Designed miniproteins, single chains, continued (4). Designs and how they scored, part 93

Each design is a single chain, and the fold is of that chain. pLDDT is the mean over its residues in the fold that is shown.

## One batch from the design tools (miniprotein)

Design m15212
Fold by ESMFold2-Fast:
Structure m15212 (fold): chain A 114 residues (1-114)
Amino acid sequence: MERKEKIEKLKKELEFEVEVSIGVVEIALGVNTLVGYDEEWLDKVLKKIEESFKKKLEEFKEKLLELGVEEEEAEKLVKEAYEKFKKKVEEIRKDYLENLEELQAKHKALRAAA
């Protein structure tokens, strides 16, 4: 496989890994909703997901450097992937908290009507 083809494949794998890591965050928030909003569990799980993703980003950077990609370009690609992940996780968390407040308000209303 030509060097350029290997680099392009690795870039596609990096983009896919961003999407997979975002999906795992969405699953974790969904599970937390089902188990009654355990904030301590959620914080621990989200931290592990971020740590796992950061390790994968370091591996991608190393592979890019091995293929002869310049350090600055490799760092930029990894940084852009991490920023995309963080931005999407913040959006998901904002939506989750907004829905949580509405669900808690509905739960209180149902208890008051009982």
Scores: mean pLDDT 80

Design m15213
Fold by ESMFold2-Fast:
Structure m15213 (fold): chain A 82 residues (1-82)
Amino acid sequence: SKKEFIEKLRKYIREIVDKKEAEKGDFNSLSVEEQYKLFKEILDEALKKIEETSKDQNFIDYAKKMIEEGLKNAEKLYEKEK
């Protein structure tokens, strides 16, 4: 279901976020440019992990679509804050 896909995607993203936060510290201390770059890295790593570990093609397709949309939204916000 859509709810299960959202929860699975959030879990993958959370694991990558926790890893990056441990490596880079508080994201709020970063510049807007560094936050945008980090956001892209988090989504790219989450998608790669999903493709490597998930055997559910429907979930992989859903994750790709949601991540692509997230990246487009982040780019739009970043361009506005420049």
Scores: mean pLDDT 80

Design m15214
Fold by ESMFold2-Fast:
Structure m15214 (fold): chain A 69 residues (1-69)
Amino acid sequence: MPFVDPSKKLTKEQAREALLSLGVGQSSADAALERYTDANGEITYEQLLEAAEELGVSRSQAAEAIASL
């Protein structure tokens, strides 16, 4: 897989789909993304990994889902 820059930005929609693919409920994903997304509705890969960990997903599983986007 290509290297994923932790500062790379994802849209809120892409981040939401990644969290849903990991078994996170829509309401929990939306609440976490609201806390981590910037003023433009974007989230960094590192922030998405942190959000996934707070929701009980391992960093390794989150990184694999993000790399598949």
Scores: mean pLDDT 75

Design m15215
Fold by ESMFold2-Fast:
Structure m15215 (fold): chain A 58 residues (1-58)
Amino acid sequence: SVGDLRDYLRSLGFNPSNSALSKAVKESGGDVEKAYQYLVNKGYIGGMELSFARRLQQ
């Protein structure tokens, strides 16, 4: 959901607009991983590898 994606991005230090989050969720069909890829590809947030690395280290 938009809420899940927002919480995930906040944990990484990103705060994209509600509009960007809604577009990402729509384009990904609700898949948080694909929504994250969409935001990275469009330049709204940083690299995906860093996010997974941080999650694995914690």
Scores: mean pLDDT 69

Design m15216
Fold by ESMFold2-Fast:
Structure m15216 (fold): chain A 68 residues (1-68)
Amino acid sequence: SSEEEKIKEALEIAKKRLPKEVYDALEKKVNELVEKGDYKSAFEAIKKAMLLYLEGASFEEIKKALEE
Protein backbone atom coordinates (compact mmCIF):
# COMPACT_ATOMS: atom_id res chain seq x y z
CA SER A 1 0.00 0.00 0.00
CA SER A 2 1.03 3.67 -0.35
CA GLU A 3 1.17 3.96 3.45
CA GLU A 4 3.66 1.05 3.61
CA GLU A 5 5.84 2.80 0.99
CA LYS A 6 5.80 6.06 3.02
CA ILE A 7 6.78 4.14 6.17
CA LYS A 8 9.63 2.43 4.28
CA GLU A 9 10.89 5.86 3.09
CA ALA A 10 10.69 7.27 6.65
CA LEU A 11 12.61 4.24 7.99
CA GLU A 12 15.37 4.76 5.36
CA ILE A 13 15.76 8.36 6.61
CA ALA A 14 15.82 7.14 10.24
CA LYS A 15 18.43 4.46 9.34
CA LYS A 16 20.79 7.18 8.03
CA ARG A 17 20.30 9.45 11.07
CA LEU A 18 20.00 7.08 14.07
CA PRO A 19 22.62 4.81 15.69
CA LYS A 20 22.19 1.17 14.62
CA GLU A 21 20.90 -0.07 18.02
CA VAL A 22 18.24 2.69 18.13
CA TYR A 23 17.27 2.06 14.50
CA ASP A 24 17.02 -1.73 15.07
CA ALA A 25 14.63 -1.22 18.02
CA LEU A 26 12.57 1.26 15.98
CA GLU A 27 12.40 -1.03 12.91
CA LYS A 28 11.20 -3.94 15.08
CA LYS A 29 8.41 -1.82 16.61
CA VAL A 30 7.39 -0.33 13.24
CA ASN A 31 7.22 -3.80 11.63
CA GLU A 32 4.98 -5.05 14.49
CA LEU A 33 2.63 -2.06 14.01
CA VAL A 34 2.55 -2.46 10.20
CA GLU A 35 1.64 -6.18 10.61
CA LYS A 36 -1.36 -5.01 12.69
CA GLY A 37 -2.30 -2.41 10.04
CA ASP A 38 -1.59 0.41 12.53
CA TYR A 39 0.12 2.80 10.09
CA LYS A 40 -0.63 5.88 12.22
CA SER A 41 1.21 4.43 15.24
CA ALA A 42 4.06 3.31 12.95
CA PHE A 43 4.61 6.91 11.74
CA GLU A 44 4.32 8.22 15.33
CA ALA A 45 6.95 5.70 16.50
CA ILE A 46 9.40 6.93 13.81
CA LYS A 47 8.76 10.58 14.72
CA LYS A 48 9.08 9.87 18.46
CA ALA A 49 12.37 7.97 18.15
CA MET A 50 13.95 10.64 15.92
CA LEU A 51 12.75 13.52 18.13
CA LEU A 52 13.98 11.85 21.35
CA TYR A 53 17.37 11.15 19.74
CA LEU A 54 17.69 14.80 18.59
CA GLU A 55 16.83 15.91 22.15
CA GLY A 56 19.71 13.78 23.52
CA ALA A 57 17.69 10.92 25.00
CA SER A 58 19.60 7.71 25.81
CA PHE A 59 19.04 4.44 23.92
CA GLU A 60 17.33 3.00 27.03
CA GLU A 61 14.89 5.96 27.14
CA ILE A 62 14.09 5.66 23.41
CA LYS A 63 13.63 1.86 23.64
CA LYS A 64 11.30 2.26 26.66
CA ALA A 65 9.25 4.90 24.79
CA LEU A 66 8.82 2.44 21.87
CA GLU A 67 7.79 -0.54 24.08
CA GLU A 68 4.14 -0.97 25.11
Scores: mean pLDDT 84

Design m15217
Fold by ESMFold2-Fast:
Structure m15217 (fold): chain A 72 residues (1-72)
Amino acid sequence: MEEEKKKIEEEFIKILEERLKNSTDPQVQADLKRIIEVVKEKGIEEAIKEMKRLGFPDTVIKKLLEEAKKRA
């Protein structure tokens, strides 16, 4: 169970890093960097809270989580 959570967090970070690399918008880059830091320091649950605070739609958050689970 703990190993699965770590794999999901690792894959979630990779997805965010991929999106960061392909983004040209400075605001989007800043938001993605912030979320990556939160995942690394506090885990995925706290990162979801931060995404909601930054105005990410629930649909985007769900899609990112589904992609991370598929890769894990």
Scores: mean pLDDT 80

Design m15218
Fold by ESMFold2-Fast:
Structure m15218 (fold): chain A 88 residues (1-88)
Amino acid sequence: RLSPEVVELLEEFLEKAKNASPDEIVKLTREARKKILAILDEEEPDNFSLKLVFESAFLQAERAAKAGKKDEAIRIIENLLETARHLQ
């Protein structure tokens, strides 16, 4: 069972990202990645596949934001949130 805190952090990211610039989304993506991967390391330390899914999604979102593709970065995290909700 995935921590509800992971879902809450993804929802907080999406709420902040609505009015954020691409540069701010880069910063938000890095902060969310740091917090969520720390939770996964604590609660699901041996679930390397789950950690890879989250890490890959955050890296892709950061890359999209760096390219000025705000809508693509948001879409990547929305898809990750849907996955996280199914794991609760």
Scores: mean pLDDT 85

Design m15219
Fold by ESMFold2-Fast:
Structure m15219 (fold): chain A 74 residues (1-74)
Amino acid sequence: MDPEELDREVNEALAEIAMAVALVSAKNQHPERYDAVRAALEAVRPEVLELARQGKNTEAVKLIDRAVEEALAA
């Protein structure tokens, strides 16, 4: 396996895990907002994965955090 390709796959997997953890956390802390958080994460998922593929993990996490915060505030 190409090390660069492996790094991209690992970064994508970590981004997916981060989104899943954010969703589970929202379900446990704010169950009334669960559907809104899920929809917000699904909407940003393609951009989060693209940032992760580029190694922009900090930007990917910031996008996840922003999507969750906006969904919880709505």
Scores: mean pLDDT 83

Design m15220
Fold by ESMFold2-Fast:
Structure m15220 (fold): chain A 95 residues (1-95)
Amino acid sequence: SKEDELKKKIDEVLKLVDEVYEIFDQAQNSTDLSELEKLLKQMQKIREEILKIYEEVKKKFPDDGGTIHLFGLYIGEIQGMIQSIQNKIAQLKAS
């Protein structure tokens, strides 16, 4: 059903968000530039995956405003985390 497809998309996004939080925790505890650059690329890839699911949900389930809003919030939060890691890399390179 459409409800089952939507639930699967929600579960996929939640799993990806959990992976992002683990990556961000690792990045906060690292001072190794090579590791930080690897973690940044992983987080950017996951954000792109969530964006694709977000666009699919907006097209297939346009009336599910709650899910669309939630995914938008996660995308925004992950963008902030990416900027935080980029800033950390820049600061370490300047040191």
Scores: mean pLDDT 90

Design m15221
Fold by ESMFold2-Fast:
Structure m15221 (fold): chain A 70 residues (1-70)
Amino acid sequence: RIDRILEMAERAREIAEELGVSVKEVSEALEKVAQERFGIDSVLQAAARLSEEELEELAREAKERLEKEK
């Protein structure tokens, strides 16, 4: 769904601002988590196919990973 994709893009921007990293870096982390946890190769596919709860989990895991790596 387009609205889900836009929601994920907005969350990536918010995480980038909170952590002081680039949106590209957040998007790469989201893609990694989507592959590892859900078997989905892209953030776009994840946003289109996952539930709201699964997208929340995806965003949380990506943020935690970025915090640990910084």
Scores: mean pLDDT 75

Design m15222
Fold by ESMFold2-Fast:
Structure m15222 (fold): chain A 130 residues (1-130)
Amino acid sequence: IEVDTELQRKRFRELARKAGEKFGLSEEGVEKVERMLLNPITPEEVAELSPKELAALIYALANLILGREVPEEELVEWVKKALKKIGLHSPAIEAETSLLKLSELLKKELSPEQIASVLRILPSVILENS
C-alpha cells in the first residue's frame, strides 16, 4: 500500500526538482511546486507563487501529463490556447516565446483565480494538442 504512494511522491519530487533546476528555484520554491503537483490548485497558492515558480509548475505539470520532457515552445503555445479557452486575450502574452516571460505577464495581468483556471484547464489543452 505504502510502496505505490512512495513511488508516486518520488516521481512528483523528481519533476519538481528538475523544473526547479531549469528555472533557478530555491529549495522553498521546489517544495511549493511539489505541493501544488500533489494537491488541487487553489487561487490562494497561485497568489504566493513567483513568476519563476509559476513557470516551473507549468513545466512540471506538462512533463507529468505526457511522461516526457516537453519543449518550452510547445508549452508556451498550450498556455496561450488555455488562455483563449477561458476568454482571455493580451497582445503582450500572444507575442511571448519564453515560459518565464509568459509567467511574468500572467502574474502581472491576471488575477490568482484566472491563473488557477488556466492551470486547471491546461491538462485538457495538452492532451488535445499532443
Scores: mean pLDDT 82

Design m15223
Fold by ESMFold2-Fast:
Structure m15223 (fold): chain A 63 residues (1-63)
Amino acid sequence: LSPKENAINAGKSLQAMGVAEAEITETKVVITLKRTGKVFEIDTTDEEATKKALEALGEALGV
């Protein structure tokens, strides 16, 4: 899976689980965690930034 596909799938999955709100556009995935209110804005045009944001999101979900 590309980093962009991973970001889109993460947003959709978290929204389906009721854990987060997700806004998905051509260039961005914005994920807002309902429990903490923390916002992750992922620029899907930047592969490195997308990977780092997904790692940070994973850590935040672990707490």
Scores: mean pLDDT 80

Design m15224
Fold by ESMFold2-Fast:
Structure m15224 (fold): chain A 60 residues (1-60)
Amino acid sequence: SALEKAFQAALADELAFLGGDLAARVAQTVAQILARSKTLEKAVRQAGFAIALARLEAEE
């Protein structure tokens, strides 16, 4: 609604005034940590599976 749009605009201005730069920096850092953590976990999981397969092949 128009009221919600006005509220969102006011909220954005308030956040920018209170710490938009800090808030943006924190959000960016968290996003980077999550992305890195997700990528690392995926890589570790894939590496573990590959190692298990390689060991299975070596045992054959």
Scores: mean pLDDT 64

Design m15225
Fold by ESMFold2-Fast:
Structure m15225 (fold): chain A 76 residues (1-76)
Amino acid sequence: EEELFKKAVETAKEILKLAQEYLKNRTPDIRAKIFEKLDELYKIVKELGGKLPSEARFYLYEAFKILREADEKARK
C-alpha cells in the first residue's frame, strides 16, 4: 500500500512533467508517453481500490490544466 501510494505520486509527477514538455513541444511521441503514464496510474489506482492520494490528485489536476492550455493554443 505505502509503495503503491509513492508510485502513484511519482507517476502523477511524471505526467505533469510530460504535460509541461507537451506545452513547449507538441509532438505525437510526448502525447503517447502521457497516455502510457495515465494507463500506468489507472492500474495503480485500481490496486488501491479506487483511492488516489491527494498529492497525486494535485499533480494530475495541474497536468490536465496545462494540457487544456496546449489544446486551446493549438486551436487558435
Scores: mean pLDDT 80

Design m15226
Fold by ESMFold2-Fast:
Structure m15226 (fold): chain A 60 residues (1-60)
Amino acid sequence: SREERIRKRYEETVPEIQAFVRKLGKEKGLSEEQIAQLEADFVAGLEALRDVHLKLEREG
């Protein structure tokens, strides 16, 4: 289904976002605690975006 493909795409994106955030945090000199919080915030944002995307798919 389209919903299954959307979910899978977001699930596959999580490790890419985590790697990006970790690299960016290290380049900016953030602590491990700050990097962990930033990773959590970005993953939460991605999950929120996924939920909106799924809602729009159901309505269209």
Scores: mean pLDDT 84

Design m15227
Fold by ESMFold2-Fast:
Structure m15227 (fold): chain A 83 residues (1-83)
Amino acid sequence: MHSRITGAGMLIISAQVSAHLGDLDTARADIQAALDLLSTFDTPEAQQARAYLQQALAALDAGDVESALAYLRQAHRYLLQSS
């Protein structure tokens, strides 16, 4: 359990760094991997983290990197509460 949450957190941090550097393909891949790791968790905090990760993907697809980074920070915050 904690190992998958830790892995998702690391992927969210990686996505934030990649998005900040303009590597949006790596950012999207890391967000998708984090969503896959969190797919089996039903806690309210994990559900909110997944919702923010989905909003981050939508923001990246719209070219809104600043909103994507804000959503990634919220997703990471909720993961810290679920571990």
Scores: mean pLDDT 83

Design m15228
Fold by ESMFold2-Fast:
Structure m15228 (fold): chain A 87 residues (1-87)
Amino acid sequence: MKVTLVTLLLEGVSDAQAAEILALIRAQPGVLEVRSHRSGDTLLVEALFASEEAARALLAALRAWVAQHAPDVRLRTHVEEVELPEP
């Protein structure tokens, strides 16, 4: 099946900001899996979505959140379609 992989790299995040960002991502409709890695003030997130539309909705919400609550955080995003083996 085809799914959308969103890779997020966030630099300059606090522990509280990282927790809020992960909660926001996990609360999105259409999220299938979320993996995260923290190193110092850098947060790497890989999230699988059932559709590209769900992924776009997350990116819009996350960009709005960063602009309002964490304007000094540097956000880089990569979106790709991935074919998963059918069960």
Scores: mean pLDDT 83

Design m15229
Fold by ESMFold2-Fast:
Structure m15229 (fold): chain A 86 residues (1-86)
Amino acid sequence: MLDLSSLEVQDVPDVPVVSDDPKVAEVMKRLQEFQKELAEMARAGASARELAEKGIEFLKELIKVAPEEVKKKLEEVLKETEELLK
């Protein structure tokens, strides 16, 4: 298993959301843009812990505004990210 000190942005799982709802598409777009930001931060020398904590905070905020179809998927990603910090 990957250690916390070896975590990279690609350790954050992709959210497999299937929906024709434009609200879902907007949430997915924001998530993808944030994942790119995390990749840039990692490349700039951000620690795996900092990336994971940033991801957790972003996912919590995104879940609050996401449509209910996407909330469950985002909550699963949040849980997986939090488990990586344990």
Scores: mean pLDDT 68

Design m15230
Fold by ESMFold2-Fast:
Structure m15230 (fold): chain A 94 residues (1-94)
Amino acid sequence: SAALQKKIKELAEQLLKAVEEKDYESAIEKAVELLRLLGEHFKVPEEELEEIIEELEERLKELKEKKDAEGMLEEIDRALRRLGEVARERREAE
């Protein structure tokens, strides 16, 4: 829907800005919000969604201590791809 696409765009823009400004805490928060929004929309099982989010949060916290903004973007991209795979597998099973 148009409303969902707008929210995704706004969260993605806020996430990229936080990473660029080295506001790592906001970057982690926005990445989690984006994954929850997408996971809920694609009806990813809550247990799998929480595992993906928890794994991402742990990796992002480690990268924050290292001040590795590029590494944070790579881990966020991996989490988004993993979420997409789970959503696709569920659609094929239906």
Scores: mean pLDDT 83

Design m15231
Fold by ESMFold2-Fast:
Structure m15231 (fold): chain A 62 residues (1-62)
Amino acid sequence: GAAERRRFLELLRRRARELVRAIAEAEGGTYEVEEIDDTTLRGTVTVGDEVKEYVFRLEPPP
């Protein structure tokens, strides 16, 4: 239902930020997290010359 969807999206946003941070810390790099909209996050992790991009799309099913 709508309440379950809201809780799930809130949890996913928090987990996405935590995951990007954890990856950056584990690899000895830096990170940036950008909220594109309420359901889309972009995380970028930079380690030396390597850049990894993670896009989290939290779109509900149709």
Scores: mean pLDDT 77

Design m15232
Fold by ESMFold2-Fast:
Structure m15232 (fold): chain A 58 residues (1-58)
Amino acid sequence: HMSEEARRNRVIGELGREAAARLTPEQREAFMKTIVKLVKEGKSVEELEAEGRRFLAA
């Protein structure tokens, strides 16, 4: 089992790895800025995952 913080870090790490594999450096920078913004705004892990997946799917 993971704490909520560990779970959030796991999701962000997975999204970051997918971004690194699928996006250009410029797109990856925009993606990471979006993730950082959501974290600063206090979005849930579920919201981070949904927004990250939507960004990668577009």
Scores: mean pLDDT 78

Design m15233
Fold by ESMFold2-Fast:
Structure m15233 (fold): chain A 94 residues (1-94)
Amino acid sequence: NLKEEAKKKAEELLKELTEEQRRVFEEIVRRYNLSPLEKYIVSLLLKEGRVDEAVDLAEAIHTSPRPISDETLEEIARALEERLRHGERPRPPR
C-alpha cells in the first residue's frame, strides 16, 4: 500500500538527501502543503538531482483546479522509483 507507506518512504529518502536537497524539500512542503504521497514524489525527484522538476511538479499540483487522484500519484511514484533504480545500473549492459 504505497499511500500508507508514502510518509515512511519519504522519511527514509530524506536521510539520503544532501543538506541542500533537504532544504529545497522543506521549502516546497512549507509553500505547497503537499500530501504524504506528493511529498514522496518530490523527494524521489530531489534524490535524482531533478530539483527544478520537483519544484515544477509541486507548483503544478498546487495550481491544479482538480485534485490529482491517489492512483495517478502512485503511478508517478512507481515510475520515478524504477527510473532511480535504473540509474544505479543494477546489472551490466549486454
Scores: mean pLDDT 75

Design m15234
Fold by ESMFold2-Fast:
Structure m15234 (fold): chain A 100 residues (1-100)
Amino acid sequence: SELRHQMLRGVTLLSNAVFRLVLKRKKEKGEDVKEVVQEIISLEETQYNNAKKEGDEELAKLHEEHIKKLKKLLENNESIDKVLELINEHSDRIAELDNK
């Protein structure tokens, strides 16, 4: 259903907005974000499975790519700014799906 695909994409965009706020707050406090990034990966894996179940193959592919990039950032101990950059890229790519 087109409506269900739009709802799944909207839910992902909202969760990304929440995580951006959490990451910015932790950055301001000088706190470690490793656990937050692990939680983002867990939620993305859940959202990947939901997209697959609903037949949103384009959204599922974007979740799979985002999970791989986030895992690589954790392995390389990259900055919070790089995590925020990836979340913004992921949100932009999801928003573009509804414009094609």
Scores: mean pLDDT 86

Design m15235
Fold by ESMFold2-Fast:
Structure m15235 (fold): chain A 100 residues (1-100)
Amino acid sequence: SSAEARVLALVDRTIAGLRELRAASTDPELKRALDGAIAELERLRATESDPRALAERVLALMQLLAREAEEHPDNPDWQRVAALARRAAAELEALLAELR
């Protein structure tokens, strides 16, 4: 698939992964943070027509989630969020290199 199609597919997989982590957690703070992140990802996916700008904005959001998870080092649910966010960020950085 094109780099553009792979950005869209990655964003869709990231939304699905965050929804799964939200459903598996009982932590109300984590659920609220993930609700915000999911809503923003869905908004970006619906409104950002430029694949590069979409990838850059989603990367920034994944970096914010990873930083927030660092405030909860002993919370295994937040560690799963951090792992997903870091994997998505690495894939987005690789895709951004292909889009330029």
Scores: mean pLDDT 90

Design m15236
Fold by ESMFold2-Fast:
Structure m15236 (fold): chain A 100 residues (1-100)
Amino acid sequence: SVADELKAIAEEFAKELKEAVRNNASVEELRKITDEAVARIRELAARHNVPESVLEAIVNLLRIMAQEVIEAVKAGDKELALEIIDKGLEALHKALDELV
């Protein structure tokens, strides 16, 4: 289903962010990972005619999570960054179950 494919993108995004945080990636790299995940979500949504309001809700949740991760990394708090990723993935899964 489109929900399962979106969840797979969300899970891969969370995995890539965690690996980047653990490997001391730059803020620029974290933003690039986020932009690539958003692009994948938009491409999948276009193929399945997902409503624009649903797409924007999902993209906004992903961008909010990424920004909070970036702020934690800037503060030098990797443990907080990893916790934000785990909680963000839970929120994305819930949104996908409710919206898709």
Scores: mean pLDDT 88

Design m15237
Fold by ESMFold2-Fast:
Structure m15237 (fold): chain A 87 residues (1-87)
Amino acid sequence: SPYVAEAARAARNGDEIKMAEYAGKASKGGPEQTALAAREAVKNAKTPDSRMAAAGAVAFAGEQGGNYEDAKAAIEGSRKSTFAPPP
């Protein structure tokens, strides 16, 4: 979906609104496109704020019946770069 690339570009630019908009448009292409848009947005996020925006887009996709679990896994993978106490 062209919206996957646009979501990634918006995440790279820190444009939270555009990222959420394009991730939402990608979700109309089905659950696979929704998960791909979320993963690419997280992967291309330059800042913690952009990663949080990607998380927001994932939550919206999940509420609309998208691939919430796949998108959650992508966010958790990105979060490994932050310091967290071991379990």
Scores: mean pLDDT 60

Design m15238
Fold by ESMFold2-Fast:
Structure m15238 (fold): chain A 71 residues (1-71)
Amino acid sequence: SPAPLPPVEVLKEELEKALAYLEEHAAELSEEELRAGIALAEGLREKYKDDEEVTELLERIIELLERALAA
């Protein structure tokens, strides 16, 4: 396998940090960075769809990035 997925506990911590960062700084990102972030988050949501906490964090990240992109 080319790369293992990170442990779910580590992913949750990183997503919580990403959400906090994006709540303050999403408006500073380029349209290309926002679109790339949405695509990455949607891919992670599909891979971790059975994890309720991961799914909730990813949905919040996607909503925030989409809102920044629409602004």
Scores: mean pLDDT 81

Design m15239
Fold by ESMFold2-Fast:
Structure m15239 (fold): chain A 69 residues (1-69)
Amino acid sequence: SMDQLVQRLRDRLRRLRKEALRLGDERTVKEVDDLLKELDENPVLTPEQAAALAIRLIGIEFELDLLKK
């Protein structure tokens, strides 16, 4: 269901926030906080919005992985 997909996106964002905080990446922490706020204010996503958010999450994950090495 869409509710489960939104919850999974929130869970991924929370994990990324913790990782960014651990790495001292304040910019990414703020970006993730802004995305979580957007999801809280508008929890009903179109398929296009869900795809765009998933692409942003992949980009954030990639950037954080580069900081680990």
Scores: mean pLDDT 82

Design m15240
Fold by ESMFold2-Fast:
Parts: structure tokens; sequence; C-alpha cells
Structure m15240 (fold): chain A 77 residues (1-77)
């Protein structure tokens, strides 16, 4: 499945959630080996791990269903 590719900065602007939160959620999903469906990820657990609001994590998880944050060498300017 091909998802829209975005940078962490663009994802932050589109979701209204911080770049660090978006990166943390994507890193968590990558660490889970991508074998875990997004629907099975518990927003409350991620919110606690990342020290952010549950609503923000839920928004990022929904965003990642249709978008992919790209791993690029120039992610940090």
Amino acid sequence: MKRKKVTAAEASKLTGVSKSTIGGVQRFLDAMGESLPLERVRPASLARLLDVRKSHVSRVLRFLETHEVVDVPDLVP
C-alpha cells in the first residue's frame, strides 16, 4: 500500500501535533516491527510513554494510516 510521504515538519503542521510527538509515535511503530495494526495500538499507553495528550497520539495514529513520515538524511537541518 502506498501512503503519502511527508516530513516530520509537514506532519506536525497537518496534525497540529509537535514534531517530537509524531517522530516518537512513528519510532514506536517501527520498533514494533510494523506487524502490529495501527488499530491495536493503545493511544493511552503511547501518550504516557511520550508524555503528551492522548488526543494528540490518537490524531497522529490516524494520520499515519494515510501518511508516511520519511526517513531522510536531512531530517534535521
Scores: mean pLDDT 67

Design m15241
Fold by ESMFold2-Fast:
Structure m15241 (fold): chain A 97 residues (1-97)
Amino acid sequence: SEEDIRFMQSLLKSAEETLKLAEEVNESQEVIELIRQAIELLKEMIENGLTIEDLQRLIDLYQEALAKTKNVEVQMQLGAMHTGLAATLVSLQREEE
């Protein structure tokens, strides 16, 4: 839907801003790479459409990044995006049923 595309575009912008912050504060290369993978997956989801499987993969990437993040501000930004993703997954699972 247009709302789903708008939501994914908003997440993409937030993820790109979080990547910049993570690089500026010298987060680990593992965290930086996980955020980059999330950004690429978001771009693919915007182009090809949103699926439950892709949302689950995206959530897993954010959970792993959160577990490895040391900077509080990066952690807060990743946590906010993770919450939005979890809510979207629940909504889509209800539509499938």
Scores: mean pLDDT 84

Design m15242
Fold by ESMFold2-Fast:
Structure m15242 (fold): chain A 58 residues (1-58)
Amino acid sequence: MKEELEKLARSYRQAADIFEEKAKELKDTNPELAEFYQSRADEYRKFAEELEKKIKEL
């Protein structure tokens, strides 16, 4: 269970990093789409943080 949650947390972190990079790339050319990707990055980062808290309690 703990290893599975750690893998899921890493997947969410990777998704957040990818979306954040995408947002930075699009900031000058398409600011609306950049905001969308930034929002997604923030959401996945939050999910990763919530999972990490649960892992620490196990």
Scores: mean pLDDT 83

Design m15243
Fold by ESMFold2-Fast:
Structure m15243 (fold): chain A 85 residues (1-85)
Amino acid sequence: MSKEQLDKLVDASVEIVDHASKAAAAKSQGDEIAKLQELIKVAEASEKEGKILIDVMGQTAVGQKNIDHAKALKAQYEAQLKKAQ
């Protein structure tokens, strides 16, 4: 794998960790709305990672499965957010 390809993967992983950390912080403050908003962003970043797995690493089956799973989680969190509002 090239350095440029590795850097793209690292950037996607950092985005996931950043939003997961913000979701944990919101949870510790009792902010259910902010927690769900950050979990939606984690799902969006996970979808981006799945696309990088396809486009950069050629892992089409694994990448597509990750994209499908991320989309399902996003829909679930969005439904929970609507009920919490």
Scores: mean pLDDT 82

Design m15244
Fold by ESMFold2-Fast:
Structure m15244 (fold): chain A 56 residues (1-56)
Amino acid sequence: MMVASREEAIEFAKRVFTEALAEPAAEAILQRDGSLLPEELRGVEIVLIPELNKLA
């Protein structure tokens, strides 16, 4: 699932992460850059899934 807006990304992040991690997770999703994720979330690779689907 691709998120187009910051508000949509934050809503998604809040649903799956704690509020403290929601904003950095949303930023990583919007920029499609997993390196922007906090260290605790780097294993999730949530940002890479839409890009992998695009390449397939």
Scores: mean pLDDT 53

Design m15245
Fold by ESMFold2-Fast:
Order: sequence, then C-alpha cells, then structure tokens
Structure m15245 (fold): chain A 70 residues (1-70)
Amino acid sequence: MKEEIKRLTEEARKLLEEGTKISLEAVKAYKAGDEKKYQELYEKLMEINKKYSEVRKRIDALVEELRAAR
C-alpha cells in the first residue's frame, strides 16, 4: 500500500509537470494568435486534468484506508 501511494504520487507529480509545460505553451500560442495550436493544447490539458483527478482520488482513498486501519 505505501509503495502504491508512492507510485501514484510520482505519477501525479509527472502529470502536474506536463500540465504546467502545456499550459505555458498554450499561453504563448494564445498571445501569438495561434487559435488552432491553443485549442490542441487546451484539449491536452483537459485530458491531463482528468487523469490527475483520477490519480488524486485513488491516493486519497488509499490514505483514508490507512487511517481507518488505526
């Protein structure tokens, strides 16, 4: 269980890093008036946000199981 929480936490961290990178690229595309690139980057951000939410919920569930076992 602790190793699973660690693995999921690392996955969440990588998703945040990728999301930050794409967010910066999206802002740059928006300022440049590249609507197509902005839309593509926005869609990628939505997918990352969904994945991050799922990973976060799994971590929270495992943490609550550890608390309940005390």
Scores: mean pLDDT 82

Design m15246
Fold by ESMFold2-Fast:
Structure m15246 (fold): chain A 61 residues (1-61)
Amino acid sequence: MLTPQQTAILNILKAKALTTAELAATLSISVATVSATLDNLVAKGLIQKLPNGYYALTSAA
């Protein structure tokens, strides 16, 4: 089951690829919380970390 934070991040990333800092600012939560959530989503295969530091949805999301 996805957490509310995971769902919010996925919905934002459906619109555009964003960095950890941009996601933290958009959601008004700490960079540490966003980073942990992004790590979980990458582990699930729902998002990918691009070489330029942006996160994007995978085709599986």
Scores: mean pLDDT 79

Design m15247
Fold by ESMFold2-Fast:
Structure m15247 (fold): chain A 74 residues (1-74)
Amino acid sequence: MADEELIRLIREDASDQELEERGLELGIDPNLIRLAITLKRKMGGVRASEALQQYVDENGKLTVEGVLDLLSKA
């Protein structure tokens, strides 16, 4: 799934440019990509990816609102 691929790249500590490029190719919301990059910068790739996996919704997708809530707790 697109959001799982973004989470995998964050876990692997991919660069901000790689995350933005790959996220856009996968059709992920640019706002979601930027928030996920911000979370990675704040927590590190491994911890950010673990936190993001907990906020995946019932459809296996991340939401902008979910990542914003995560950032407020980080």
Scores: mean pLDDT 81

